# Designs tried in a protein design run: designed miniproteins, single chains, continued (3). Part 58

Each design is a single chain, and the fold is of that chain. pLDDT is the mean over its residues in the fold that is shown.

## One batch from the design tools (miniprotein)

Design m9916
Fold by ESMFold2-Fast:
Order: C-alpha cells, then structure tokens, then sequence
Structure m9916 (fold): chain A 60 residues (1-60)
C-alpha cells in the first residue's frame, strides 16, 4: 500500500523544488532521494516536492 507520513512541524520551502507543508498534513512518499530528503506528494494540495525526513513520521 501507499506509505503515508504525517508532518511533525510546519515547513516553508527555501528552494524551488522543496514542498511547503503544515504540521499535521499527510504526505505520500514517492521516492527516497537520499537518507535526509524525500520526494513526497501532499495529500492536502496534490503538490509534489522535496521534504526533509526529520519533519515527518510514518502513520502506523
């Protein structure tokens, strides 16, 4: 099934490829780019971009 993560804190994009999100937003993991950065899709907005792994947790 889909891997869904919940945002632990607000994040404001600092680069064009980054995804902005709010605490509590749900994100689908699309691709692990490296151990720290993931490509994810916001389930709230439908937008995709890079998110820092430390700002999200897997919903069990």
Amino acid sequence: GMKIYKALEDYTATKPDDLSFKKGDELELLKEVDPVLWEAKSLKTGKTGLVPKNFVELIE
Scores: mean pLDDT 80

Design m9917
Fold by ESMFold2-Fast:
Structure m9917 (fold): chain A 62 residues (1-62)
Amino acid sequence: MKELAVVTEDFEARLPTELTLKKGDRVLILKRVNENWWLAENLATGEKGYVPASALEVIGEI
């Protein structure tokens, strides 16, 4: 089951495997890798990458 989340804080990617996020972006959570990092897809751009879980608020399930 995939979860929908909203970005609560801006995040700037430092590695090519990370995803840059802007506050208010909506992302699909693809995998919870650990408690601190999740693999997500930005629904506005279609880009995928690792993001800090602390920057996300889960708002629903798909």
Scores: mean pLDDT 82

Design m9918
Fold by ESMFold2-Fast:
Structure m9918 (fold): chain A 60 residues (1-60)
Amino acid sequence: GPKLARALVDVPVDHPAILSFKKGDLLEILKEYPDGTVLARSLETGKVGLVGSDLLEIVA
């Protein structure tokens, strides 16, 4: 199944490469990078962007 993570904090950014979300939002992890960033999709908004893995709790 999809690899899921929960947002630990709010990220209220308006940037084309960075994913904005609210604490508690569920995200699908699409790709993990060696530097600790991930490419994720918000299941709330459908938007895709980069997020720091330290801001996420893996749930699936």
Scores: mean pLDDT 83

Design m9919
Fold by ESMFold2-Fast:
Structure m9919 (fold): chain A 90 residues (1-90)
Amino acid sequence: MGQEIIDFLQSNPEVRKEADELAGQVISLVNAGDTEGAYNVAKEGLIKLGASEEDATNYAELAVSFAQNGQNDLAEAAVKTGVAKAYLKK
């Protein structure tokens, strides 16, 4: 996660809360063995927040991949980056 993304989320606590909640849902679903559900929740969540189809797909795939490997910190960073980028483009 880049410093610009960290700074954006730090200054926008409501966006940070949305990102944290989405990341938690994705990680929880992967831990339950529902990797397809995790991907769909991440992608749909990012699209609802204004992400492009391409960005939503890329960050959802990245987050699920990291969570499957037990890298929950990187999975969280991927979701948070996707959320922050959705807001920064508008």
Scores: mean pLDDT 83

Design m9920
Fold by ESMFold2-Fast:
Structure m9920 (fold): chain A 79 residues (1-79)
Amino acid sequence: PSEEEWKRIDAEANIFAAIVMYVTLKKQNLTPEAKKLLEEAEKYIDEAVRALQRGDYETAIELANKAIELIKKAEEVNK
């Protein structure tokens, strides 16, 4: 595939990973701190999907990675 096609695939994969992680953690009993971090992550997932839809794959990857970071923090504080 072209570099653009690889970026699209990478963006789709990162968004999918973020969504799966988000949904998985949402099924758990969440502390208020973890819930706040997940709410922030949801906003980044929404923006990543919009970036993907307009063909801005680099921005989509960056936003999806930010969502993943927030979800990992939510997992850490949800002890």
Scores: mean pLDDT 87

Design m9921
Fold by ESMFold2-Fast:
Structure m9921 (fold): chain A 80 residues (1-80)
Amino acid sequence: SYYDDSFNLFDKDGDGKISFEELKEVMTTKTGRKLSDEEVKKILDAADKDGDGVIDYAEFKAFMDSMKDVAAFQAFMSSL
């Protein structure tokens, strides 16, 4: 599915979790824009509801659903 394909692009080692480093790498590679550590941390904190420093599949899906109508986010996801 769309979420499965997108999640697998972030979850490079297949452990079912997205780390700060994986998020930063995908955001940098796919957008061609270098994000600051603070920008990446803000995105991670918005998705990570349990505060464990990683994004699981359920949190990722909820975050994606909340952002689906934001034009900048749609442009980003179209690059995945």
Scores: mean pLDDT 68

Design m9922
Fold by ESMFold2-Fast:
Parts: C-alpha cells; sequence; structure tokens
Structure m9922 (fold): chain A 64 residues (1-64)
C-alpha cells in the first residue's frame, strides 16, 4: 500500500493468522520487506503481541 506495506504486513499487524499462513505458501513471498517505518511483518507481529504469527514467520525465516 501507500505506506510500503505488503499483504503480509497487514495480516501480521491485524493478527490474521489464516491469511499469514496462506501467504507463506508462496515461496516467492518477501518475508524481510520493511515498510516506510522500517518494520518487517515479523516486527509488526511482535509489536502487536501476535505470538502464533511470530512463530510461523520465524519458522519460515529459519528455513530461508
Amino acid sequence: DENGRTPLHIASERGDLETVKELLKDPSVDLTHKDKEGLSPLALAMKNGHEEIVKVLMEKLRKQ
């Protein structure tokens, strides 16, 4: 969007675990893209206390 947020940023911020899991099925998804404020989807999930989303994003990042 206009703030540099991808669908993964928005789902992670909102706690939409189902959408996060669906987006992570795409191997080309950019997990490290930072929005205008320098926040990744992982950072947004952590900031908003979405522990399960943090777990699935970290798992995907460890797998590269």
Scores: mean pLDDT 78

Design m9923
Fold by ESMFold2-Fast:
Structure m9923 (fold): chain A 61 residues (1-61)
Amino acid sequence: AVGSLVRALRDYEGKTDLELSIKKGDVLRVLAVVGDRWWVAQSLSTGEVGFVPAAYVEEIE
């Protein structure tokens, strides 16, 4: 959900400047749910914002 914290289940390398690169175990805040496949999130470790694959993260709240 928007505002939730999520944890990366696996590594993902962003393919474009709009996509966020994440490492397994990273914690992110969900900023927007754009569709079933992609969420806009902010990394809590780097502060970077971008699209992440929804299937690669799980909500922890």
Scores: mean pLDDT 80

Design m9924
Fold by ESMFold2-Fast:
Structure m9924 (fold): chain A 80 residues (1-80)
Amino acid sequence: DEAFKAFDKDGDGVITAEELKAFLESLGENPSDEEVLLLIKEADTDGDGVLDRAEFERLLAMLRDPNNRFGRIGETLVAA
């Protein structure tokens, strides 16, 4: 709940690629646009380029798997 609110900068109930990128940059990461879009695509089943709360929770569950392929970016998101 608090994690989703920290990512959702405009309070509209979804997380955009820009909001996810800005949040990662605020944590000292420098993700490429392609890396951010890849994270969105892994959780986004609708293909609209945004994550709702359920899709965001799915993304976090995937990143908590020690066999995830996102490396440092995934570690930063789980730690947030």
Scores: mean pLDDT 65

Design m9925
Fold by ESMFold2-Fast:
Structure m9925 (fold): chain A 93 residues (1-93)
Amino acid sequence: MGRELLQAARDGDLERVRELLAAGADVNAQDSRGHTPLHLAAMYGHLEVVKLLLETPGADPNAKDNHGKTALDIAKEMGHEEIAKVLEEALAK
């Protein structure tokens, strides 16, 4: 399930992300680079997937990859301004 959730987040497959989370997939699953689903959704510009992941109980928006980067850091580096805004708002709570 974790690998499938990471792939769905990378692909922006909102319905598949929702199905996998409902099936008990770990919202904080990490790939070999330390990327969570939130990192991958932010990296590939999938705003609605980012929102769904942030609304999921237990999601850690402060998770760091193997380079010490958060999903917010990646969104800013990739120029995904609306995703960066949503992540900043989630971190302010």
Scores: mean pLDDT 86

Design m9926
Fold by ESMFold2-Fast:
Structure m9926 (fold): chain A 100 residues (1-100)
Amino acid sequence: MSLGLQLIAALKAKDTVKAQELLLKISETINDRDPSDPLRLTPLHVAARLGDLNFVEALIEKGADINARDSRGRTPLDLAREEGHEDIVEYLLSKGADPS
């Protein structure tokens, strides 16, 4: 399993220790999508939906695609808005996310 897929699993399980360890090692797999997930979420989508600003910031710093679209065409910004995470919405917009 790629480091990106392991990170998605750790974020979904709310295993913050494992997620932080994976963030230290992650590089090319940072935009990986779980092929068993019908929504095809990236780690950034999951962090934005969960409301974890610290992981959103860390993922963007590691080069996560801020405008990545899931299988429904939703960006991490869209998921943060749907969940009411205004701090993440403002952060993503400040980093160049499309405001559409």
Scores: mean pLDDT 79

Design m9927
Fold by ESMFold2-Fast:
Structure m9927 (fold): chain A 62 residues (1-62)
Amino acid sequence: MKRGLSPLQLAALNGHVEIVELLRENGVDPDKDYSNGETELHRASREGDLEKVKELLANGAK
């Protein structure tokens, strides 16, 4: 699956271990299907933008 993946799954598939850890700490469900929409957190997690992920999580993104 390449769509409907959680931000955590996208980070894991792309080898962004620090982002995976941040998402786990914020309670992001690794098996949750987001097929009803991609968020900016999905994109940042896929691209490995650690700073963007931190900012989004600080603003309440999940």
Scores: mean pLDDT 70

Design m9928
Fold by ESMFold2-Fast:
Structure m9928 (fold): chain A 155 residues (1-155)
Amino acid sequence: ALTAEQKALVEKVVNAVSKLKPKRVLLVGLSPLRPAIAAALRQQGIDVTVVDDPSFTPEELAKALRSALEPGDVVVFLVDAAALEKKAAALKTTVETYLKEEVEALAEVFKEKPPKAVLVVAADDSETSKTLAEKVASLLASKLPQVPVKVITAS
């Protein structure tokens, strides 16, 4: 079962996506909440495609996203500090280096195939995940002036 904070975050994500009225959402990023977010969006009649995998490098994620992304899609980018630490360790890099390379690779995809919006979600209630989500959103917004970028946090 989800905690109250996790349930509130899922509801905030669903509400933000629903206001944009997309037919489809692409879910990017690794989080234990990803299945709950996907299920909640599907209950609203929104198609959901999960694009990310724990084994993907930033380049592999960018390639998968470029292949999946269609006009009118909303991208939901989940930022989870613990998941990022595990992925960076598996790739023998740092969270900062990994995240910078991932954001740069995704920004190039979004320049070529602009989504309707990018929603950057701090996927837990930690200050670290909130700070990383804000950093990701700021970097994406600076590179993508014509694409709406919004941060979503639990509190």
Scores: mean pLDDT 87

Design m9929
Fold by ESMFold2-Fast:
Structure m9929 (fold): chain A 121 residues (1-121)
Amino acid sequence: TGLLFAAARGGYLERVKELIETEDVNAADERGRTALHLAAESGRLEVVKLLLEAGADVNAADNRGRTPLHLAAESGHLEVVKLLLEAGADVTAKDDRGRTPLDLAKESGHEEVAKLLEEAL
């Protein structure tokens, strides 16, 4: 729901922990984005870890075909990228424009993230 999405984006760890007891951790907003998408895009490492432990789909695709790994890579959140890869994120996933997480990291100038993703291929 909207509360889980706002809490995940904001990094409100204790609030996310409370909300996942009653809400679907894999619920998607009108754009197909889950709480994991929003936490990953915002670099909320502890929230990403909590959502994955709660059964969040690491490979959920939004309405543009973007996974949490795409959003973390585009935003340059190295530790979130590492955690998503450890959780089984598909490094080869393509968005609706044919871009992989590696393509987005390179386009956004995040060299360390790009190197990590290339090593994961």
Scores: mean pLDDT 91

Design m9930
Fold by ESMFold2-Fast:
Structure m9930 (fold): chain A 65 residues (1-65)
Amino acid sequence: SAKEELLRLIGEILALIGEIFDLERELERAKEAGDEERAKELEKKIEELKKRLKELMERLRSIEV
């Protein structure tokens, strides 16, 4: 049970890290292009995903402690 939950959380964390990485690359491109509107949208999405990542990491820590 706990092992299955850990593996599921790890999978979600890895997928989320990948999504954040892709969005950060898009943000860099938007900034280089001078697209301020897109850059702001991407920054908001990245912050939302980072909050979710923190929540998942806290859940992971809760299981291991």
Scores: mean pLDDT 83

Design m9931
Fold by ESMFold2-Fast:
Structure m9931 (fold): chain A 72 residues (1-72)
Amino acid sequence: MKLTEEQRKELIEKLKKAIESLKEAGVPDEVIDYLRNAIKALEEGNYEQAVEDLRKALELLPHLDILKEALK
């Protein structure tokens, strides 16, 4: 599955906002690094890598509430 150009841009913007919120919340740097890698992969058109990085970030979060709220 590949995102449209518009969906990809929207996802990148949401992830950038999520990173700022997660930094303020004191989430581990490892989670932030995976999210940044996902953004870079999306910008490069590497959708498979972006999905993998997002999955790894989610696996490291004991509660998804902060990420879920930030992505709204």
Scores: mean pLDDT 73

Design m9932
Fold by ESMFold2-Fast:
Structure m9932 (fold): chain A 119 residues (1-119)
Amino acid sequence: SMRERIRQALANGEDVNAADEFGNTLLHQAAALGDLELVEELLKAGADVNARDIYGRTPLHLAARNGHLEIVELLLKAGADVNARDIYGRTPLHLAQEAGHEEIVELLKKAGADLNAKL
């Protein structure tokens, strides 16, 4: 399976942060597809939670756009920048709002408020 190939690659010391020609890391792909177990494994292996593709999108942008609530929570706990902007100036919050993912919108707003309160 793809997960087993990724586990073997990471066990062999391959770069967990390797990007394809579009700037997509394995973490971008796992977050977009809703593969929670793979996201957890990649983060434990040292994946860059704030990696940006050629459109300036982070894994958090992709999880938020696609409605993956548990992955959004996990990425935020791992230090994802809730205010990251893509090349169009869109944040994960903008993508969740456009897609109608109300629970993710609430979670992202709460994460932004918590970051400001801890200064």
Scores: mean pLDDT 84

Design m9933
Fold by ESMFold2-Fast:
Structure m9933 (fold): chain A 63 residues (1-63)
Amino acid sequence: MVGEIVEAIEDFEALLPTELSLKKGDKVVVLKVLNDNWVLAKSLVTGETGYVPASVLKKIGTA
């Protein structure tokens, strides 16, 4: 998943400054997988970086 473009499959609202808010359908680049629950991602919509739950992301780039 690191370096891949993935799509948000549901909305996520950041509760902390280190988290990234997403809307369903937003594309992000996965920068780092921290654990089973969280990834560090960069939004391709806003250009912001932050942590998001892995469960709200679906892989769309395979190569």
Scores: mean pLDDT 76

Design m9934
Fold by ESMFold2-Fast:
Structure m9934 (fold): chain A 61 residues (1-61)
Amino acid sequence: FTPKLAQALKDYTATKPGELSFKKGEELLILDDSDPNWWLAQSLKTGKIGFVPSDYVELIE
């Protein structure tokens, strides 16, 4: 799998320790999109890795 660049469509606050919080407009590197609902991503702002809801982000690459 090749990592893909994505941008947050809206704010998200993590509800579990493995999830990533982000703000609308932040860039994320998608590391794994095998699950249709939760993608493993890295924040380009903070460097943190966590799961993000796929409907909150848009692939831009």
Scores: mean pLDDT 81

Design m9935
Fold by ESMFold2-Fast:
Structure m9935 (fold): chain A 120 residues (1-120)
Amino acid sequence: MLSKEQLNEELIRAAMLGDAERVEELLKAGADVNAVVPESLRVPLLEAPGGLTPLHLAAAGGHLEVVEILLKAGADVNARDDGGRTPLHLAARAGHDEVVELLLKAGADVNARDVNGETV
């Protein structure tokens, strides 16, 4: 069996890649749906702030099916990275309209402000 730390790392990678089947398998195996990206994985995201969750990465990538799976598994729709950004901020900035609509239906806060005072 993979350790919980390995399950969380694999979940983060699967969410970033949009691998919906792998996301579902890892969640069933006990991966933490709200796992935070460790500094060791921030190298591929060189300019990204810390505090990113699988939902942030799936939303930023426009991975609609992965976003749906993560939300059904209890992902925090209003999770904030170290910049105060939510998954909704990342989806909106990337122009992923279908992901934006899904996050709003799941209770995303449209008035959430990042550290620069930016809203959705």
Scores: mean pLDDT 78

Design m9936
Fold by ESMFold2-Fast:
Structure m9936 (fold): chain A 83 residues (1-83)
Amino acid sequence: SELHEAARNGDLERVRELLAAGADVNAKDINGLTPLHLAAMYGHLEVVELLLENGADPEAKDKLGYTPLDLARIMGHEEIVKL
C-alpha cells in the first residue's frame, strides 16, 4: 500500500497525510509486514514514533514470525530498539 511505501522510504509527511486520510496503520502486505515493520527495518525513527502514536501494533508478526522490534535489532537500529 501507499502507507507501506511511505514508511519504507521514511517519508514522515506522507505517512501523516495517509493516516489523516484513514489509512489502516496496521495493514499487512503480502509478506505480513505492517508499515511499522518497514519503518523499523529501514531505521526511520520519526516514522516509527508517528506510527506508534497512531495505534501501530509493536507486537504484530510478519510471515516469518518477526515483530518490528525484531527487524530493528537484526538491522542494528539501536535507537528504535530503545523505544
Scores: mean pLDDT 89

Design m9937
Fold by ESMFold2-Fast:
Structure m9937 (fold): chain A 60 residues (1-60)
Amino acid sequence: MKQIAKALYDYEGTNPNDLAFKKGDILEILEKVNRDVWLAKSLVTGKEGYVPSRFVELLS
């Protein structure tokens, strides 16, 4: 099943491979690399990158 998350906060990214997003953006979780870092795809922009898991809420 597709894992969907909602951004709880704005995030600008700290590393070149990080996904930047805004509060309320809907993200697809592609991989949970570890407890703190997930690989996600923005359903708003179509871009992929790493996100801090604590900045997003899983919806499904």
Scores: mean pLDDT 83

Design m9938
Fold by ESMFold2-Fast:
Structure m9938 (fold): chain A 62 residues (1-62)
Amino acid sequence: GPELYKALVDYEAVTPDELSLKKGDIVEVLERLPDGRLRVRNLNTGEEGLIPASVLKEMEKI
């Protein structure tokens, strides 16, 4: 099944290839990159982009 996480806090993108997240947004992890980033889809906005894997520490696995 899909690897889903719910944002517990807002995250603001640092670079143009990153996604910003709002508290309560649900993201699907699409792939794990070798540089420690994740490709994710924000299911609330439909946008795809990258987040640092460390952001998962501020998210709840669904």
Scores: mean pLDDT 87

Design m9939
Fold by ESMFold2-Fast:
Structure m9939 (fold): chain A 76 residues (1-76)
Amino acid sequence: LTKAQVVAILTAAGQPESVADELLEAASSDPEIRQLLEQAQQAYEAGDTLQVKSLVNDVLVKLGVNDLKEAVDKVT
């Protein structure tokens, strides 16, 4: 997974390319985020822009869910 690939996916999903570095860093530490981005890359290469948009949205939601999980784990 390269920055150029993430930028292409974000552009296809209508998201700002400035988010690419944040997603790459998240993918390096979270295998679920990495897998979602790899699936988005496959959808992008297949020309399935609707799937690209859906998968990118899932990544953004996952980032929020991971923050909530970490907050819960820290108070237990």
Scores: mean pLDDT 75

Design m9940
Fold by ESMFold2-Fast:
Structure m9940 (fold): chain A 65 residues (1-65)
Amino acid sequence: QAFSEFDKDGNGYISTAELGTLMRSLGFENPTEAELQDMINEVDADGDGRVNFEEFVTLMTRMVG
């Protein structure tokens, strides 16, 4: 699926809620908000709880390979 399918707000960022939906789609059973926040913190240096397209690609690359 394309990035735009997960960016429902169309502002170029993925929220923690949208990331949670993605994780469930990939077979992760009920990820906690703490787990989602930890994943975001690994790629989001600003710590504002938002994942932009470049950070999203980095996160997906780490999960796939």
Scores: mean pLDDT 64

Design m9941
Fold by ESMFold2-Fast:
Order: structure tokens, then C-alpha cells, then sequence
Structure m9941 (fold): chain A 62 residues (1-62)
């Protein structure tokens, strides 16, 4: 299933595969990697990468 979520706080990538996001950005959840990480696409920038699940709120199923 496809999901949309809102970012709770700014995140700075620690590795090249991580996604830079700002508080209030919307993301599409493309894949759940594990209990801590998702692969997401920023709806603002169009970039994809992994981010911590704990950064996401207002998760809705599309």
C-alpha cells in the first residue's frame, strides 16, 4: 500500500542514501525497510532516500 506522511522535524543525512527533509514536508512512503527506517520520496524536492520512521506523523493510506 502507498502512504503519505508529514515530517516532524528537520533531518540532515548522515550517509548518501538518507533523505534530507524539513519539518512540515510531506513524503510518500515507498517501502518499509525495517522497524526504524523507511524509503521515502519528498513531495517538495522529488528526491528519494531513507529516513527514520520516528520522524513521521499524520500517516495516511493512499
Amino acid sequence: AKYRATVKKDYTPKTPDELAVKKGEEVLILEVIDGEWVKAQSLETGKTGKIPISLLENVERL
Scores: mean pLDDT 82

Design m9942
Fold by ESMFold2-Fast:
Order: structure tokens, then sequence, then C-alpha cells
Structure m9942 (fold): chain A 110 residues (1-110)
């Protein structure tokens, strides 16, 4: 719906800006935390890539799929490791249900 599309766009913007309060507000308004763009990128992928630890925690608590794979098979954990966000890597590795054996398109594990 137009409302869901708007919430998805606003959630992505809030994640990019590191705005924790706005992320929490949008989740309360019914934003889909598992919304994936055309490349399979979710809010959790972006938060992990950008190093927004508190937003990663907020999205996981709201039911984000920690094993979501983008079009290249990359999970949020792959992106956090690639950039070197050590606290986010540690958080994701300790999250119940995490797949530590996930492989990207090139066969690289997390």
Amino acid sequence: SAKQDKLADELVKAVREGDVEKVEELIKEGADVNYANEQGVTPLHLAALLGHLEIVETLIKAGADVNAADIDGRTPLHLARFVGHEEIVELLEKTPGIDLNAKDKNGNTV
C-alpha cells in the first residue's frame, strides 16, 4: 500500500541517518522491519553496514530476520564483518537463530 511504501522509505532514511528514535516511531506505526528493496537489502543490512549498533539492536528486537540475504547472498553479519564493525559482529553472532555458515555468492562465509 502507499502507506507501507512511505513507511519503508522513511525507515530506510532513519536507518541511514542513525536516528534511533525515528526508527522506533516508524516500527510503532507498522513499518515492516523486513522490507527488502530490489537488491534484497533490508533495514538490518543497512544498519549493520553503517555501524548503527543501537538501530541493529532495535531492529532485532522488532523481529528483523538476522539471516536475510541480499541478491549477492550477503547477510547483515557479512556486511558488518566486511566493514569491521566489531561490536555489531559480536551482537549478531550471539543472536539466537543466527546462521554462522551462511555463504555469499562468492562462497565466503560470515
Scores: mean pLDDT 88

Design m9943
Fold by ESMFold2-Fast:
Structure m9943 (fold): chain A 55 residues (1-55)
Amino acid sequence: DVNECSLPNPQCDVNAQCVNTLNSYRCVCHDGYRLAEDQRTCIPIVDANNKRITP
């Protein structure tokens, strides 16, 4: 049982909510963000011109 969310340098991006699990933790991105390939960084859902991607 490791409290990853209480570390002085949290593993999750500033735009993510850290959630402790039974054996680890996970990062959940805030609305309007998607999880990057590293599974800890949240990037905004916009195109290359900084416009929102149409759903």
Scores: mean pLDDT 65

Design m9944
Fold by ESMFold2-Fast:
Structure m9944 (fold): chain A 114 residues (1-114)
Amino acid sequence: SVDEAWLRFVRELLREGADVNRELLNGYTYLHLAAGMSDTPETVELVRELIERGADVNAQATRLPERYTPLHLAAAAGRRSIVDLLLEEGADPNAQTGTTGLTPADLAALNGHL
């Protein structure tokens, strides 16, 4: 799958010394992208590897007014295993989006009821 190929590629780049906190499109990091992906064992392992390599679990996407954290993206996507892992690793459950003031729990509720 596309997700499987991307996971494999990112893990290889990390093994070769890629900057784990590198900002990508709109200020998203690899951890932001992984947190929004499918809730598979492979994705959970990538999230764990990113954190072990020093990924900022509370990174905000600075180029978008919402300033999403990885926990916002995981919660909005309903990724329970990734949500649980991020919380275990010190993600702030009370982080608010920039324009709307929504927490990760608010985004999970909106996604589950829409």
Scores: mean pLDDT 82

Design m9945
Fold by ESMFold2-Fast:
Structure m9945 (fold): chain A 60 residues (1-60)
Amino acid sequence: MGQLVRALEDFEAKTEEDLSLKKGEVLELLEVVDEENVKVRSLETGKEGIVPISYLEPLK
């Protein structure tokens, strides 16, 4: 498994490529898209999408 991250706050997807987050959700970091955005996979739903990096914290 790659780097695990946790959602710091709720995030609502604005586009088809985005993934909605719930505060406390754990996700797998798949890739860095740009300075502000990363692609993640939800461990609960298996869905993938782009989220702002500022909404995530890395887990050990």
Scores: mean pLDDT 81

Design m9946
Fold by ESMFold2-Fast:
Structure m9946 (fold): chain A 74 residues (1-74)
Amino acid sequence: ALAEGERLIAEGQALLARAAELEAQLLAASQPGGEPVKVDGKVVSLQQALQMIQDLRDRGQALIAEGRALIAAA
């Protein structure tokens, strides 16, 4: 249980880090001469990037909460 909880927290933190990276790419893309946001080599729209950032944040927070609950129950 403890090791599983720590794994979930680490996975959640990785998703939050990915969201921050994608947000930085989005900010760069919004500037004059900025390159468009790419995911897996495919250009994504501003709206798609924002949805992906929100999804990553929601999933990351959920995993951290689940991991903390498992650690508390151990």
Scores: mean pLDDT 81

Design m9947
Fold by ESMFold2-Fast:
Structure m9947 (fold): chain A 120 residues (1-120)
Amino acid sequence: KLLEAAERGDLEEVKELLAQGADVNAKDEYGRTPLHLAARYGHLEIVKLLLEAGADVNAKDIYGATPLHYAALSGHLEIVKVLLEAGADPTAKDDFGLTPLDLAEISGHEEIVKVLREAI
């Protein structure tokens, strides 16, 4: 399914599933969308494809985390930039009161910290 393809980084399967009418905003049991999983695992081309297909850039999982939270925590600088260009909210707080900036700082991703501070 689309969630598994996005998590694995299978770009061709993601393209095929979207062409077959798969729900770009489908959620797993944790409320995670394909965009959350692609952002977490660093699959830049899949992130771009999902955004073009109408993925909700500000979708929240069951803990209030957005794809931008996942990209910032995981250290994926180019994905952070692409999500911000697509309208991701850099000030969004998860259920623990943490922003993507807080997660980048906790994880020591200095370039992402700089990009997120400039986006606020």
Scores: mean pLDDT 92

Design m9948
Fold by ESMFold2-Fast:
Structure m9948 (fold): chain A 84 residues (1-84)
Amino acid sequence: AILDGDVAAVREALAAGADVNARDAMGRTPLHLAAGQGDLEIVRLLLEAGADVRARDLEGRTPLDIARAAGHEEIAEILEAALA
C-alpha cells in the first residue's frame, strides 16, 4: 500500500512511481486514508502529487467527508480549498 507508515514511506512510494490515486478493496485512495488518519503532512504531499480530491470510495465518501467525520478540521479546510 502507498500508506504503510510515515511521511518517508509515502515519499518513497511516490518516487518509485506508485499511483497517487490507487484504490484499495474499499475504493479508498491514499488521500482518503491520510484524511481519516489526520496526517496533515501526508495530505499535503498527496495533493502536491496530484491526488484526486473528488474521489469517492465504495460508500460514496470523499476525503473531505472522511476528514469531517474524523474531526480533522484543518485537513477539511485544505480539502475544501482544493475543491474550489
Scores: mean pLDDT 80

Design m9949
Fold by ESMFold2-Fast:
Structure m9949 (fold): chain A 101 residues (1-101)
Amino acid sequence: SQDALGRTPLHVAAEAGDLEEVVALINNGADVNARDVMGRTPLHLAAQAGHVDVVELLRHAGADLAARDIFGLTAEDLLSPDLIRRDVDLEALKASIPRAT
């Protein structure tokens, strides 16, 4: 079920960083790639809120890392600056790989 903004319970739990609720919702068949009215998945909301543990859990549950919101942003683009040490490794890896287009 979705609210008036197209958000599922998984979107709300991911934004809140509620690992226990995220696990429970995924085990009950929640769509980890559900999109809200802005095209955002639960992964986008977890990343924007800086909940790296939820981001990793959603990735292992099959979340699409390449999913883009209405602004063309991926979850990686929304990661908090406070997590820059982990983000630098991913950016360095991307910079070393030729653009696959």
Scores: mean pLDDT 72

Design m9950
Fold by ESMFold2-Fast:
Structure m9950 (fold): chain A 101 residues (1-101)
Amino acid sequence: SLGEQLFEAARAGDVEKVRELLAQGADVNAADPVSGLTPLHLAARAGHLEVVEILLENGADVNAKDRAGLTPLDLALLAGHEEVVEVLLKNGADLSLVTAA
């Protein structure tokens, strides 16, 4: 499906494929039914800055929570992706730290 392809492209950092899939009508806010991860979660966790920017430009929910209650910002912070953290904050991400034991 377009959603499955968008998850893989976002996880891989494939900028051109992300743009193509969104132009074809892929749901930018599609969530994995088991994990609740969105394309933005996957791109943020992997540190794919350009993909993060494209997803946000296309209406990605910057504060989407997965099934564990983690946001894209939480995943970027855990992974140490400083530039992704900055972009998410500029786009309205609430500062949430996964520092609880």
Scores: mean pLDDT 86

